# Designs tried in a protein design run: designed miniproteins, single chains, continued (2). Part 18

Each design is a single chain, and the fold is of that chain. pLDDT is the mean over its residues in the fold that is shown.

## One batch from the design tools (miniprotein)

Design m4602
Fold by ESMFold2-Fast:
Parts: sequence; structure tokens; C-alpha cells
Structure m4602 (fold): chain A 67 residues (1-67)
Amino acid sequence: MPRPLDPEALLEEVKKALEEHGEEAREAARQAPTLSALDSELERAVVDAFLNEDLEAFRERLEELAA
């Protein structure tokens, strides 16, 4: 079966968190080891940009996941 955390599901959860909480969501992600343990190259790139609070890189990586 596909992995529990597929890129599209992660993308939607991150978008929702940013829309509702922005900076608070980023802080939560830094404290969530599960997000940092992603094994997909695209997923790890999204988390890396998210944790670094680089909105431009974060948005670009989200676009790659959505494609």
C-alpha cells in the first residue's frame, strides 16, 4: 500500500497550518520529529524550507510536491 504520509496529504496539512497559524505552525513542525523523519526527497525539502521559515523556497517545494 502507499505510505501513510503521502506528499499530497502532507501538502494539504501544511497549507492549512500556514493559513490558520503561520509562524506557530512552523514552530510546531520544528518540535515534531515525525515531520523531520520523512524519507522522500521532496517531503524533506518541504520540511527543510518550512523549518527555515523561507517562504519562497517553501512555496517552490510545495509546488514540486503538488506536481
Scores: mean pLDDT 54

Design m4603
Fold by ESMFold2-Fast:
Structure m4603 (fold): chain A 68 residues (1-68)
Amino acid sequence: MDELKKRIERLRDELERELASPNPDIDRLEKLIKEAEKIRDEALKLKDLSSAIDAQSLINMLKNAIKK
């Protein structure tokens, strides 16, 4: 459980760095979405609903960043 939350925090930090850039790397953001989806699916399999919710929130933020 703690390992999944640490992975989510790392991806969130990477998202924040890309959003701080005047020209975010869309390919990198798409890769982060794929990683966050894997974390969400793993959390659901482990019945870690807290981490699954955190991962889903991050996926939504990443998808919103790409829609520009």
Scores: mean pLDDT 80

Design m4604
Fold by ESMFold2-Fast:
Structure m4604 (fold): chain A 81 residues (1-81)
Amino acid sequence: MEVTEEHIEKYQQAIDEYLESRGLPPLSEEVKREVARKIGELRVETLKTREPSRENTIELHERQLELIEEAWKREQERRLA
C-alpha cells in the first residue's frame, strides 16, 4: 500500500508541531516531506507485519520521533554551513 499525499501532509504537520513544541527551528520543506514519507512507510510496514498491541504502538511512536530528531540534526548542520 502506497503512502498518499494526504498522509504526507498530515505527517508534515505533526513534524512541525513537534519541533515547535520543543522550541526547535523547522525543517526545510524538502527534508520535512521526506521524513513524512518515511513515517508513512514505517506505519504501513508495521501494520502489515506486526500484531496490533500496546507495545507495538509505543515502539512505532518512539521510532517516528527518532526519525524526526535524526532529520533535524542533519538539517541543523546544513543550515549552519
Scores: mean pLDDT 74

Design m4605
Fold by ESMFold2-Fast:
Structure m4605 (fold): chain A 120 residues (1-120)
Amino acid sequence: SMEELKEKLERLKEKLKEMKELLKEAEKYLSQGTEEAQEKALELLKELIRIAKEIIKIIKEVSEISKNSKLIKEMADELEKQIKELEEKIKKKDLKGALLSAERLILNIETIIEVLEKEL
């Protein structure tokens, strides 16, 4: 229903805001250039991944009520691939690559939210 779509959309927006705040904080720690700050940035990026996985669950729920169900499911599958790429960057301690991957993940989630808002 439209009401369920609106409720899930608000939850997606709130979680996206949390991801943006975590990314900004991770960037601040990485700019400090110390090993301790890099470890803190890694913790923040892992928390960002946790929230991104919650976002994908909500997007999949939305796909069941969306007029664009197939497109939304394909977008969710692409986000899952991007999360795996981000996790690999983190495992390799490629912090600059991880930041770029996280930024792309956020931009793609914003695009999905915009597609869903057009259904309202």
Scores: mean pLDDT 87

Design m4606
Fold by ESMFold2-Fast:
Structure m4606 (fold): chain A 89 residues (1-89)
Amino acid sequence: MMEEIERLLEKAAEEAKAILAGDKSKIPELIKLLEEAARLLEKFSEPEVAELVRLYLEQLKKMLLGEMSKEEASAKVREAVARLEALRA
C-alpha cells in the first residue's frame, strides 16, 4: 500500500514537471493523482503529508478556475513542494 502511494506521488511529480514546462492539459491528471494519494495518506495516519498534498491541490484547483494569478499559484505550489521535501529529511 505504501508503494502505491509512492507510485502515485512519482506520477504526480512527472505531471507537475510537464505543467511547469507549460502543459496545462496535465493539471486535471495531476489533481486526480494527488487526490488519490492524499486519500491513502489519510487512511494510513500520515495527516501532515496528506494536508500538504491537499494544500497543493487547492492551489491547482483555484488556478484552473482562474480565481488566482499565475504568480500566486506558482508561489503556493513551490511552498507546498518545499514543505514536502523538508518532511523527507
Scores: mean pLDDT 65

Design m4607
Fold by ESMFold2-Fast:
Order: sequence, then C-alpha cells, then structure tokens
Structure m4607 (fold): chain A 106 residues (1-106)
Amino acid sequence: MENLRKQYEELLKKFEAGEASFEDVLRLLVLQIILNDTSKIDEAIEKLVKEFDKLTPEQRRVLLLDLRSVLNFYKNLGLYKQADILKEAIEKLPLTPEEREFALRE
C-alpha cells in the first residue's frame, strides 16, 4: 500500500504541475480507483478524454489493449466496483464503434 501511495503522490504532483504525460494520467486514474480516492477521478478522466483525441490510431489501439487488460484483471480478482469505474471511464472516451467493442471485449 505505501509503495502505491508514493507512486500516486508523484503522479499527482506531475498532474497538478501540468507535466503529466498521457501514460502518467492513465496510471494516476488506475491508482485513484485502487486507493479509492474518488475526489480527482473526474479530472483525470476529463484529461484522458482531451488527450485521447491527439493520439494516432496505433497509439489508441495500444492504450485500449492496456485498458482492456486492466479491466479483465479487476474482473478476474472479483474487484467488480473497480471494474465498473474503469468501464465507465473507457465509455467516456471518444471511441469509434470498433474501438469500443475492442476495449470492452472479454
């Protein structure tokens, strides 16, 4: 737990400084869900939605594969509340129908 909180604090500092990469914001969102720190989840989701439009199709596909892997991992561990939060975040992304099917596929 302490190691995850240290990672969260470091990512939060980068995010608040405006220095967070897209990957940093994604990692921040995942840590917020695991640590049950919901106060900034909406801000992280908004940032991901905005930055997602700037990604190439190849970068989008890699990201969606990573998100799908995390979603399935939560489900396999019985972390259904965390899985639902992540699924809702994914559904807020400006996805094509094909990308949505790919990201939410089991």
Scores: mean pLDDT 73

Design m4608
Fold by ESMFold2-Fast:
Structure m4608 (fold): chain A 81 residues (1-81)
Amino acid sequence: MKEKVLEALDYAINLAKKRGDKELEKVFQEAKKLVESGKIYEALNKLFDFINEKIEKSTDEEERKYLNQIVFYVLSLLAGA
């Protein structure tokens, strides 16, 4: 499961890079380092807190859909670990 979580985080990092979202890219990179260190719950909490805050502050419906898609994908794999 850890390997699949890392793959999902790499996918999320690449999506953030393509969108030019450097803040989201940085958060996913930090979460990846936590997962690599075995701190899966710390990674989950970091992602959950950041994404919830970003969704609450976002007025762009397309950005909210993008964030929800990434969150669902990453969290589904983390919860299945």
Scores: mean pLDDT 74

Design m4609
Fold by ESMFold2-Fast:
Structure m4609 (fold): chain A 82 residues (1-82)
Amino acid sequence: MDDVLKQLNDLVDHLKGLFKNALIQAGMSEEEAQKKADEFKKEAIELAKEMIKKGESLIQIKVKLLDFFDERLAEALAEIKA
């Protein structure tokens, strides 16, 4: 369990960094991008814990986290000033 949680936390932290950097590059302030990245991490960790509770495989959880990252990033980018 702990090893699985560590791998998922490492993945989420990596995705959080990518999320923040993508928003900054798209014109969001560092403070706002950090806030959005922190919100993403919170939601992603909650999603991962729920999937672990349901007995989902590590591979399936990772795929869902990547899908969630793509969806949240697209939403955040769409909110940036046109």
Scores: mean pLDDT 83

Design m4610
Fold by ESMFold2-Fast:
Structure m4610 (fold): chain A 86 residues (1-86)
Amino acid sequence: SLEEVVAALERGDYARAYALFESIFDEILEKIKNSDLPLHVKIGLILRVIGILIDLRLAAEGRLHPRFTPVLIRDVRALAEELESL
């Protein structure tokens, strides 16, 4: 779940956070596609999901600057809230 991704990030377990997000990536995209949101909103949300996946991969590889970790946690939480509202 996205809550487990946030918990992993808060522990500094970036490899697990990435693996968890990757495992649910297709499910997240399908949920967005099947929502009643306007097409342009769906596209924007899909691009944000892809951005989070890239940042999580960079974090797992030790390539994300530490200053962006709080931003990444915020973005994952925001995504979780948006998906709960669908």
Scores: mean pLDDT 88

Design m4611
Fold by ESMFold2-Fast:
Structure m4611 (fold): chain A 74 residues (1-74)
Amino acid sequence: MSDIERFVKLTRELQEAVDTKSLEEVIEFAKKLAREIKDPALREAFINHVIGLLKLAGYPDEEIERVKAELEAV
C-alpha cells in the first residue's frame, strides 16, 4: 500500500473514531495511525486533518495545541 492509499484509509478510520470515541480515545488512536504514515509531509497533513476535526467539534484552542504537540512528537 502506498503512503497516499494508507493516508486515505487512515483518515476514514479517524473520522469513524471521532464520531464514536471520547477525545482521549481519539488522541491515542490518531497517534497510532500517524505512526503508520512513513512520508513526513503526509503525516503532517494527517495531523492537520485531526486538528481540523477537533476544531469543528468545538474543542478549545488549549486542548488542540496540546494534541498537536503530542501528534508532532510521533
Scores: mean pLDDT 76

Design m4612
Fold by ESMFold2-Fast:
Structure m4612 (fold): chain A 86 residues (1-86)
Amino acid sequence: AEEELKLVEKILEEIRRLMKEKKMSKQEAIDRLLAAARELEKSHPIASLILRIIAQKASDPSAEIDPETVELLEKIEKELEEKKKK
């Protein structure tokens, strides 16, 4: 679980860096998130699910997320916040 959260953070950090450098568009970032999710689906299913949800939310800000997905996102946000304080 912790390894999967670290992997998600690393992927998100890389994408944010590329976007800040203007080397990646919003659509390219979404495509990269989906590609990363696909690659991780078998080895890191939780990381894969998280990346897929982030990509989906970024693609359609009006998209409704199911309750199971919301709980998972809340747990991830809490873990990421706690890690920043370490």
Scores: mean pLDDT 68

Design m4613
Fold by ESMFold2-Fast:
Structure m4613 (fold): chain A 63 residues (1-63)
Amino acid sequence: MEEIEKIINEVSKDEYLTPEDVRKIAEKLGLDPEAVVALLKIKTNGAERFSKEDVIEAIKELK
Protein backbone atom coordinates (compact mmCIF):
# COMPACT_ATOMS: atom_id res chain seq x y z
CA MET A 1 0.00 0.00 0.00
CA GLU A 2 2.67 2.58 1.01
CA GLU A 3 4.63 1.87 -2.21
CA ILE A 4 1.47 2.28 -4.34
CA GLU A 5 0.65 5.54 -2.49
CA LYS A 6 4.15 6.90 -3.26
CA ILE A 7 3.69 6.23 -7.00
CA ILE A 8 0.21 7.85 -6.93
CA ASN A 9 1.62 10.96 -5.21
CA GLU A 10 4.45 11.13 -7.78
CA VAL A 11 1.86 11.28 -10.63
CA SER A 12 -0.71 13.56 -8.91
CA LYS A 13 -1.07 15.44 -5.60
CA ASP A 14 -4.84 15.91 -6.06
CA GLU A 15 -7.46 13.87 -4.17
CA TYR A 16 -8.98 12.71 -7.50
CA LEU A 17 -7.18 11.17 -10.46
CA THR A 18 -8.03 11.35 -14.17
CA PRO A 19 -7.98 8.24 -16.39
CA GLU A 20 -4.61 9.44 -17.79
CA ASP A 21 -3.16 9.69 -14.25
CA VAL A 22 -4.39 6.13 -13.58
CA ARG A 23 -2.78 4.86 -16.81
CA LYS A 24 0.58 6.39 -15.79
CA ILE A 25 0.36 4.77 -12.33
CA ALA A 26 -0.54 1.37 -13.85
CA GLU A 27 2.43 1.59 -16.28
CA LYS A 28 4.82 2.38 -13.39
CA LEU A 29 3.50 -0.69 -11.53
CA GLY A 30 3.75 -3.00 -14.59
CA LEU A 31 -0.04 -3.39 -14.88
CA ASP A 32 -2.28 -3.11 -17.97
CA PRO A 33 -3.40 0.58 -17.98
CA GLU A 34 -6.68 -0.16 -19.80
CA ALA A 35 -7.55 -2.99 -17.36
CA VAL A 36 -7.10 -0.68 -14.35
CA VAL A 37 -9.19 2.11 -15.95
CA ALA A 38 -11.92 -0.38 -16.97
CA LEU A 39 -12.10 -1.84 -13.43
CA LEU A 40 -12.35 1.67 -11.94
CA LYS A 41 -15.18 2.66 -14.32
CA ILE A 42 -17.08 -0.51 -13.31
CA LYS A 43 -16.52 0.13 -9.56
CA THR A 44 -17.48 3.83 -9.79
CA ASN A 45 -20.43 3.38 -12.23
CA GLY A 46 -18.70 5.39 -14.97
CA ALA A 47 -17.13 8.23 -12.95
CA GLU A 48 -14.97 10.74 -14.89
CA ARG A 49 -12.40 10.95 -12.04
CA PHE A 50 -11.38 8.45 -9.36
CA SER A 51 -10.45 8.85 -5.68
CA LYS A 52 -7.00 7.67 -4.56
CA GLU A 53 -8.74 5.05 -2.38
CA ASP A 54 -10.60 3.58 -5.42
CA VAL A 55 -7.33 3.50 -7.41
CA ILE A 56 -5.46 1.72 -4.57
CA GLU A 57 -8.23 -0.91 -4.26
CA ALA A 58 -8.32 -1.53 -8.05
CA ILE A 59 -4.52 -1.97 -8.17
CA LYS A 60 -4.65 -4.42 -5.22
CA GLU A 61 -7.29 -6.52 -7.04
CA LEU A 62 -5.13 -6.71 -10.21
CA LYS A 63 -1.90 -7.57 -8.35
Scores: mean pLDDT 79

Design m4614
Fold by ESMFold2-Fast:
Structure m4614 (fold): chain A 75 residues (1-75)
Amino acid sequence: MSTIELLGVEVTADGHIDVTVYDSGLGETQTWSLPAVRETTSAEGEVTLTPMDDAERAALKARVTAAFQAVAAAT
């Protein structure tokens, strides 16, 4: 059995969120880089990419952290 342990979440100024985890099944630390950009679709089907502001990036970091903690608590 492997577990994923959350080691850190970092929000970068260029609109990415980096999640560092330890995978016990591999015995290895992995860093995942995700874009912190919001897609909004208008009523007419136009897609707008909006960079997340500081509050949205903080909320995303909190949600990612909470999701990993919830999985750890449920296991």
Scores: mean pLDDT 70

Design m4615
Fold by ESMFold2-Fast:
Structure m4615 (fold): chain A 103 residues (1-103)
Amino acid sequence: SLKDWLDSLDGKTLKLTAADGSQDYFYVHKTSDTLALFVSSSEIFVVEIDEKNDTGVVTNTKTGEKYTLTKVDDTTATLTNEETGEQYTLTLLPEADFSLLKK
């Protein structure tokens, strides 16, 4: 579910890729069971999950633009701009697991 996926993303980094190949990075901060923030260097997005309908909406707090969040797999989702239909890919970045370097 989108809720379970969002729960797995707390404290992690997502890479955003636009159709033109431009990239941005979001830190994920979960604020409640159905709410999170995607925080970039310049912008904050609010993520709202509807558990009943298993749907997600991402709102740019600066512009007010809304995106439909669709889970593809455990590491990939898409954002679709609700006004323009433009799509962006979200990819979960692997955290550097420094425990694997433990002697």
Scores: mean pLDDT 78

Design m4616
Fold by ESMFold2-Fast:
Structure m4616 (fold): chain A 58 residues (1-58)
Amino acid sequence: MTLDQVLATRDAELGAVVGELVRLGADEGRAGEIARRYMDQGFSGSEAGRRAREELGL
């Protein structure tokens, strides 16, 4: 996989996670910060979303 393909996949996953959190009532900026933090720690988009929901009380 090229770096461009990896970055595109990561951006798509982050966008999907943030969109899901916003739909559940989270602030977009806060959701983006929390989701990105977990993804930066090496978690997948789905795992980052789950942890962000727990942290946000959703």
Scores: mean pLDDT 78

Design m4617
Fold by ESMFold2-Fast:
Structure m4617 (fold): chain A 68 residues (1-68)
Amino acid sequence: SVEALRKRLEEINKLLKEVKGKEYDIDDPQEAVEAVRDAAEIMRENPDYFKELQEKLKKLAEEIRKKL
């Protein structure tokens, strides 16, 4: 659902704010894609810590691609 997708993007946005000090507009499709990409990059650098988030992000990216 759109609500579940939005909540996951908000969770990712909160993580990005804490790690990179940057906040994304999740309602903007371009910024939502950038947030997902940047979160994936951070998780790639810290795989053990973000293993569960990597799996969630992979599924989220598939859902976004199906809507675009």
Scores: mean pLDDT 71

Design m4618
Fold by ESMFold2-Fast:
Structure m4618 (fold): chain A 70 residues (1-70)
Amino acid sequence: MTRSELLEEARKIFEEILKLMDEAIKNGDTEKVARLHLIALRLQDALTRGTLSQVKEEIERARKEIEELK
């Protein structure tokens, strides 16, 4: 998997996070908003400072955590 492919997958995850955060805000679910924000921060940190392997691992973690929050 190339860095460009990982960046595209990360973009899709950020779009899903923003959608879920908007819905959680409308429902007053502050805990869900906080959890989604933490997922986004970890993924962003991996993208800015991590290796390709770290980015891939964080993408996989983010996907699992997002599914748990649906």
Scores: mean pLDDT 82

Design m4619
Fold by ESMFold2-Fast:
Structure m4619 (fold): chain A 59 residues (1-59)
Amino acid sequence: NCTDTVRNTLRQHHFEIKQNKEGQEYVVLPDGTTLYLRDICNNKDTSKAAKNLRKALGI
């Protein structure tokens, strides 16, 4: 499950997962960029989503 993998990665690196009025989960990166979990998981490739997330986080 891509969304659960992304949530676990964000929590492990101490990012607070926020939620907008529509119930969509997002995180604010150190550079001020807002990143929606849905957009990270827009591909069914969980491994690629996780790699892209780590790169965006600078880890």
Scores: mean pLDDT 70

Design m4620
Fold by ESMFold2-Fast:
Structure m4620 (fold): chain A 67 residues (1-67)
Amino acid sequence: AAAEAARQKTLEEAEEVKRRYQKYAEMLRDAGAKSSPTVGAAMNAGADNLIALGEQEVARARAAAEA
């Protein structure tokens, strides 16, 4: 059904956003490993926040799909 296709597309788009945040998080962790302990800790915290944002985007899309 068209409604199912629209929900699936929304979920796929949210998963793409999550993958993008995961990629940025990996870049921050890699940069953090090469930085001072203080900068590395800040970059790791930033990476954790990006992962959380990606997960929130998927959760939001799933909630919207149920409405």
Scores: mean pLDDT 81

Design m4621
Fold by ESMFold2-Fast:
Parts: structure tokens; C-alpha cells; sequence
Structure m4621 (fold): chain A 81 residues (1-81)
């Protein structure tokens, strides 16, 4: 289900963030943003998704951000199908 895919994205990215972000305060903020992102996708709130992605782009490398954005775009397309 789409909910299962969003939960998988949430857990995978939280795990990935722990490996990529050494600063505990930035890590906590990034984890909170990933949780908010999952909720925004489930609620089909495109404006909220965009806002959260902008905040995550400050905490992630451009490469990691692009991977996340691609996964988010895929999930949104599945919701709209």
C-alpha cells in the first residue's frame, strides 16, 4: 500500500540521516522534518511537502536531497493515480 511505502521511506531516511549527520541537533531536526514530510504526503498537502523539502535541503547534501526528492515525487504520483 502507499501508506506502507511512505512508512518505508520514513524509516529508511531516518536511518540514512543517522549515518550522514554527525551533529545531534541537526539530526534531531532532520528526523522531525522527515516525520512531517511523511504526514504531508499522506495528507496530499503539496505546499507543505514543498516547505519541508526546502528545510531538508539546508541539512542534506545536494545528492542526498535529489534522491529524497525523486522518491517523494514518485510517492505523490502514486497517490494521484
Amino acid sequence: SMEAQIEQLREEWKRGLEERISDPEKLEKAIELVDELAEAILNRDEERVREILEKLSELLSPEDFEQLKTLVDTLIAMVES
Scores: mean pLDDT 77

Design m4622
Fold by ESMFold2-Fast:
Structure m4622 (fold): chain A 95 residues (1-95)
Amino acid sequence: SELEKIEEEIEKLYEEMKKNEDDKEKNAELAKKIAELLEKLLENSDLSPSTREEVEILIEVAREAAEKGLTFKEFEEKLKEKLKKKREEIAEKKK
């Protein structure tokens, strides 16, 4: 399916970022492609609201990496922090 192809491409780009951790220029280009694929995923998928919010966070972090040229470690740390904050907000609202 088209969805499976998009997911496979995102995984390949993410692995490439890991291999090129110190290459900010290459990682910026890879992050840009990841953001574009994630946007297509949102457009073409009937995602649950929680999954949609997680993908939106991924897009935000990927766009920041594309603009600022983040290392893979910086990218991973920002993603982890934003996802943790979102999960804490959901847990608090459920009481």
Scores: mean pLDDT 77

Design m4623
Fold by ESMFold2-Fast:
Structure m4623 (fold): chain A 95 residues (1-95)
Amino acid sequence: LTEEARRLLEEAKRLFSIPGASPEQLYEALRLAQRAFELAARAGDVELATEALRLGLEIGKRYAEKTGEEIDEDVYNKLLANAEELARKAVEAAR
């Protein structure tokens, strides 16, 4: 679980780091980050789950910007600020 989560997170980072990444590439990166978060939470790895959640939020924001969707900045900032607590709750829920 943890090793697979790390591999998926690395793939998500790679896609996200492509200059001018397409909406399709960003969507794939988002899916990989979400899967990494699920696996990290099931593995009980709060740090890895927090990293995956933060990355997923950043990818999602860029995807919304590229597709013309409006972002609720207050919700985004609140989720980003509480990422570790949200990851910890996900780990607890996965027990």
Scores: mean pLDDT 84

Design m4624
Fold by ESMFold2-Fast:
Structure m4624 (fold): chain A 92 residues (1-92)
Amino acid sequence: AVEAGLRMIRGIAEGTIEYAKTNPEVAEKAINRALEALRRSTERIKEAAEKGEEEGQKAGIEEFNNMVKLYTDIGKEAEKTKKELEKKKAEA
């Protein structure tokens, strides 16, 4: 369940980055949208994990840690892509 939500969010972020590759002129806006969506989704996952722990549920801790790592990796890749696009614009 949690992994399914993560895959959907990842798909949105990756789709936004791919869209930026297709249209460099809007690349910064597309990447910023992906980063903002990732930030909001990460906050929701943290809230869900905290509520699950309060309810005495221990099932999600490992999945939550894996999700945090995956979101961090996606965020790093998005920032790298943003910097590369900014560099290409400066070179043009």
Scores: mean pLDDT 61

Design m4625
Fold by ESMFold2-Fast:
Structure m4625 (fold): chain A 85 residues (1-85)
Amino acid sequence: SAWEQQVLEGLETLKEDTDKLVELAKEKAASDPELAEQIIQGLQRGLGSLDQLRAAVPASMQQKVDDAIAYVEEKLREIKRIASE
């Protein structure tokens, strides 16, 4: 369906946008720690939205949502580790 296609395209865009935010947070961690923290908080809110999406999608799409959740969680761990240095 058109809705399922939009969800899949949205998940791909989310991964790309997450990568851009991760790079920005890494670049700014030392010079602008408040911005880095705001990026972390934004990505954490995004995970909450993905959890809600997982409950709303058919079983055939749940794995793709789970993959997106795992991707964002891994990127969050990476940023938090750098921000703690």
Scores: mean pLDDT 83

Design m4626
Fold by ESMFold2-Fast:
Structure m4626 (fold): chain A 78 residues (1-78)
Amino acid sequence: GDEALFALVRREVERQKAEADKALKDGNYEESAKHYERAAQTYRGAADVATDPAIRDEMRRLAEELEQKAKEVKKLGE
């Protein structure tokens, strides 16, 4: 069900965010941004197979937030 999918996707995104945080601590802003971009893509992929519009829209919203975070982190390395 979509609830179980959302729980699984959240765990995967948290792993990807941990990798992003590690890259940030190492001063590697480009690598950190790529991890946030992958996290966003994980939510987008899950949203594409979700059947509940509310869960789908929430996953797309969370993907947009992660995409914005990736852009902000990438700018720090400029």
Scores: mean pLDDT 87

Design m4627
Fold by ESMFold2-Fast:
Structure m4627 (fold): chain A 80 residues (1-80)
Amino acid sequence: AVEKLLEHYSRSFVETVLRSFLADPSNTLALGLTGYLLKLAGHEDLAEEIFAHGKAGGTVLSPELLARVRELAEEILAQL
């Protein structure tokens, strides 16, 4: 839920992170921060998969996983 994100971060911070990821999905820092925001929003399984890719030295998510992350990021932005 967006309310849980806003308990920890400003609206401006959340918007900046998610828009940065959507503008460049290959940006590993923006992806990692997006994963953390998704975890706070209740998408823990998806966030853990993003973090596991980072730990393995992966820079690219599968197209299906990337599409899911993008969809949720856009959904959160729509609720801000």
Scores: mean pLDDT 78

Design m4628
Fold by ESMFold2-Fast:
Structure m4628 (fold): chain A 55 residues (1-55)
Amino acid sequence: SAAELAALRARVIELGRRYLEAVQDPNATPEEIQRLKAELEAAVDRLNAAIDASA
């Protein structure tokens, strides 16, 4: 649905912002950065799957 796609896009945007902030933060741990990267990649995969299913 359009609402599901909007929610998935919003999650990707939020996780991307958090990931970029963590990469720029000298106090961020490698574990935190890796976790955010994995969450971002999973969110992108979910969004792509939802787009493909809507075609």
Scores: mean pLDDT 86

Design m4629
Fold by ESMFold2-Fast:
Structure m4629 (fold): chain A 71 residues (1-71)
Amino acid sequence: KEEEIKKLLEEIRKLQKEAAEIAAEKGEDHPEVLKKAIEIAELEAKLAELLGNKENAEKARAQKEELEKKL
C-alpha cells in the first residue's frame, strides 16, 4: 500500500506540473489542460480509495465527471 501511495502521489505531482505548464502556455481552459485534470482526478480517486477515504474518492470521481462534460 505504501509503495502504491507513493507512486500515485508522484504521478499526480508530475501531471499537475504538466497541466500548469500547458495552462501557462495555452490557457487554463485548453483541452490538454482539461485532459490532465481528468487524469489527476482519476488518480486522486484511486489514492483516496487506498487511504480508505470514501468521501474524498466520491468527490474526485464527481470532479472527473464535471471536467469530462467540459470536453
Scores: mean pLDDT 80

Design m4630
Fold by ESMFold2-Fast:
Structure m4630 (fold): chain A 89 residues (1-89)
Amino acid sequence: LEEEMKELLKELQEKLKSSTNPLLKSGLENAIRALEALLKGDILEAEIELGLLNIQLGLAKLVGEEDIAKELGEIVAKLEKLLKEYKDS
């Protein structure tokens, strides 16, 4: 679980470096903070950051940025899975 979180964190950090879309960048920053919070055992902070990521996903859908919405949605799904696995541990 911790290894999976660290691998995803590295992937998201690399995506953030190459991203130019403001909603994608904001979503990636929230996703990175959520993973960093989980790695520190801060479940509340992780849930807050995941909530903020879901707001960015909602905004991408509202403005019709379908590719960004899809990418943020995939990140949300991965984080929700990791958060559930962490709580079930």
Scores: mean pLDDT 84

Design m4631
Fold by ESMFold2-Fast:
Structure m4631 (fold): chain A 87 residues (1-87)
Amino acid sequence: SLDEKAALLLGAAEAVFVVKNKEEYKKLALEEGVSEEEVEKGLALKEKEYEEAKANLEELKKMYEEVEDLLSEEERKFIKEALELLE
């Protein structure tokens, strides 16, 4: 479904930005009371999602074209910037 494709793209974009900004992610999570162990587990999951996104970049680009008219302006910018970082 288009909603599932949009969710996958947003999740992939989040993983890209977390992996590219690990120190900021750790800082913000710790400030919110997340334990160091939970932060490291979260980063490991995001790194796995990032590698999957990188491996499937062409499919993610295709999915973006299919759903872009359903996305907000901020969501389009967020996803496009993440896809550029995967190139």
Scores: mean pLDDT 86

Design m4632
Fold by ESMFold2-Fast:
Structure m4632 (fold): chain A 74 residues (1-74)
Amino acid sequence: MMSREEAYAYADKLVDEKSEEAGLSEAEKEAIRKNIHGLIDDHYAKTGKVPSKEEIEAEIDKLVAHVVAARAQR
């Protein structure tokens, strides 16, 4: 299983990749990073384990989609 630090590194890599594909700004990328790190921290605090790679990716996909949708409403 990943350490918390490995989970952060994995999440950061996916945020960079998916945000670049979606054309997100640096501020939007940073907001997603903070959100996913908070989710990892919450999961770790409750269970003593980090989320799976699949769970991290699914949540990042959801966060990216939310930012894209919010941008369309601005």
Scores: mean pLDDT 81

Design m4633
Fold by ESMFold2-Fast:
Structure m4633 (fold): chain A 110 residues (1-110)
Amino acid sequence: SELLELLEEARELAERLENPEPFLELIEKIEEAIKNKDVKLAFEVEVEASVMVLQGVVLKRPELELLMAQALAHLASAVRYELLGKPELAERHLESARRHLEEARELLAR
């Protein structure tokens, strides 16, 4: 599953952050949403990650943290749309998540 592969990549990248804990907690909640087919939990994680992006911009957090939060918001959206029977929308969010994770990986290589 591409979704599970991207979640594993997100975990590996999150562990390399200066403050990994908030990102790892969101990843665990996404995994729980998949396991329990919990649409509400997937939506709550999407909101939490989106708020993290907005607050990160205001607080001038590192670009890497913003990219990770954006990737997790898209992964949570992909889970929600998949559970709602909208696979085409889920695929678009997976593509966005992959792009943000690739940008994060490239930034870590600098």
Scores: mean pLDDT 90

Design m4634
Fold by ESMFold2-Fast:
Structure m4634 (fold): chain A 97 residues (1-97)
Amino acid sequence: SVEENLEEGIERSVDELEKLSEEELLAQFDAVLEAIRAQAEANPELRAVYERYAELLERLRERILAAKSREELLEALREFARELQELIKEVEAIKKA
């Protein structure tokens, strides 16, 4: 399922991010943000969903830039993962309505 694949990806991302420098973390998020925007262009009917996802990523990037420790970076990422799961759950519920 999409949820399972996303959860697995987020867990792996957190593990990788724990080993990266702050600059490397920012570069990783830039790449993911570009990929999401590409998906929005490729899937016009889902554009609004991808735009909301991009907004979550933009806020995460702002939090990363403001972070004063690696612990704060990891907490920001975990909060992002939680918000992303909520978004996917909401979209799935709409699809089943």
Scores: mean pLDDT 73

Design m4635
Fold by ESMFold2-Fast:
Formats: sequence, C-alpha cells, structure tokens
Structure m4635 (fold): chain A 60 residues (1-60)
Amino acid sequence: SPLDQLIAQLEASIARTREEIARLEKEYKETGDPDLEFKLNVYRIVLGAEEFALEKLREK
C-alpha cells in the first residue's frame, strides 16, 4: 500500500539519521569540535521529528 511504502522510506531515513548521529558522536568525543556539536543537535532534532512522524503513520 502507499502507506506501507511511506513507512518503509521513513524507517530507512531514520536508520540513516541514527548512523550519522553515531558517527558524529564518535568524532565529537575525539575532537571536541563545536561544529560537530551543532550538527549533532540538528540531527537529533531531525531524528525526533522522523520518529514522531513514523509513530503517527503507524497509529493513523
């Protein structure tokens, strides 16, 4: 269904966002770079929005 396709796309996006966060967290731990901290905060906001959207799509 179109809903199943949208859910699958969103799950793939969430997985990618989580991988980026994990990579940036590792780099930030090693460098302390404030630009990486800013990027982490942005990606965490994006992840929260994507997870919220996924929950709403699964519940209608």
Scores: mean pLDDT 87

Design m4636
Fold by ESMFold2-Fast:
Structure m4636 (fold): chain A 87 residues (1-87)
Amino acid sequence: GMSGVVEANGQKVEVRDGEYAEIDVKKGDTVKATLTRAGPGGLGSVALFDEEGRLVARSTPAQPGETAEAVAERDGKLRAFLGGGLL
C-alpha cells in the first residue's frame, strides 16, 4: 500500500495507507506531507485536512517525493491522508 510522512516543528509522523496521521501545530507553523511509497500504477497523492475536515493542501498525483505544504492558520491538529493518483 501507499505510505507517507507528515512533518512540522521537528515532529515526524508516518502516514499509512487506509489511515490518517495527526500532527500538532501552532499558528504560523509550516506543515509538509510527503508521499514516500506510491500506489498501483506508481502514482499517489497526499492531502492535509484541518480538525473540521476542511481541505488545507493537496499534492498533484505523482511519483514518490511529491509534497503538500501548508501554513497552519490556528493552533490545533492537522490530519494527513494518502490518496490514489489512479482510479
Scores: mean pLDDT 77

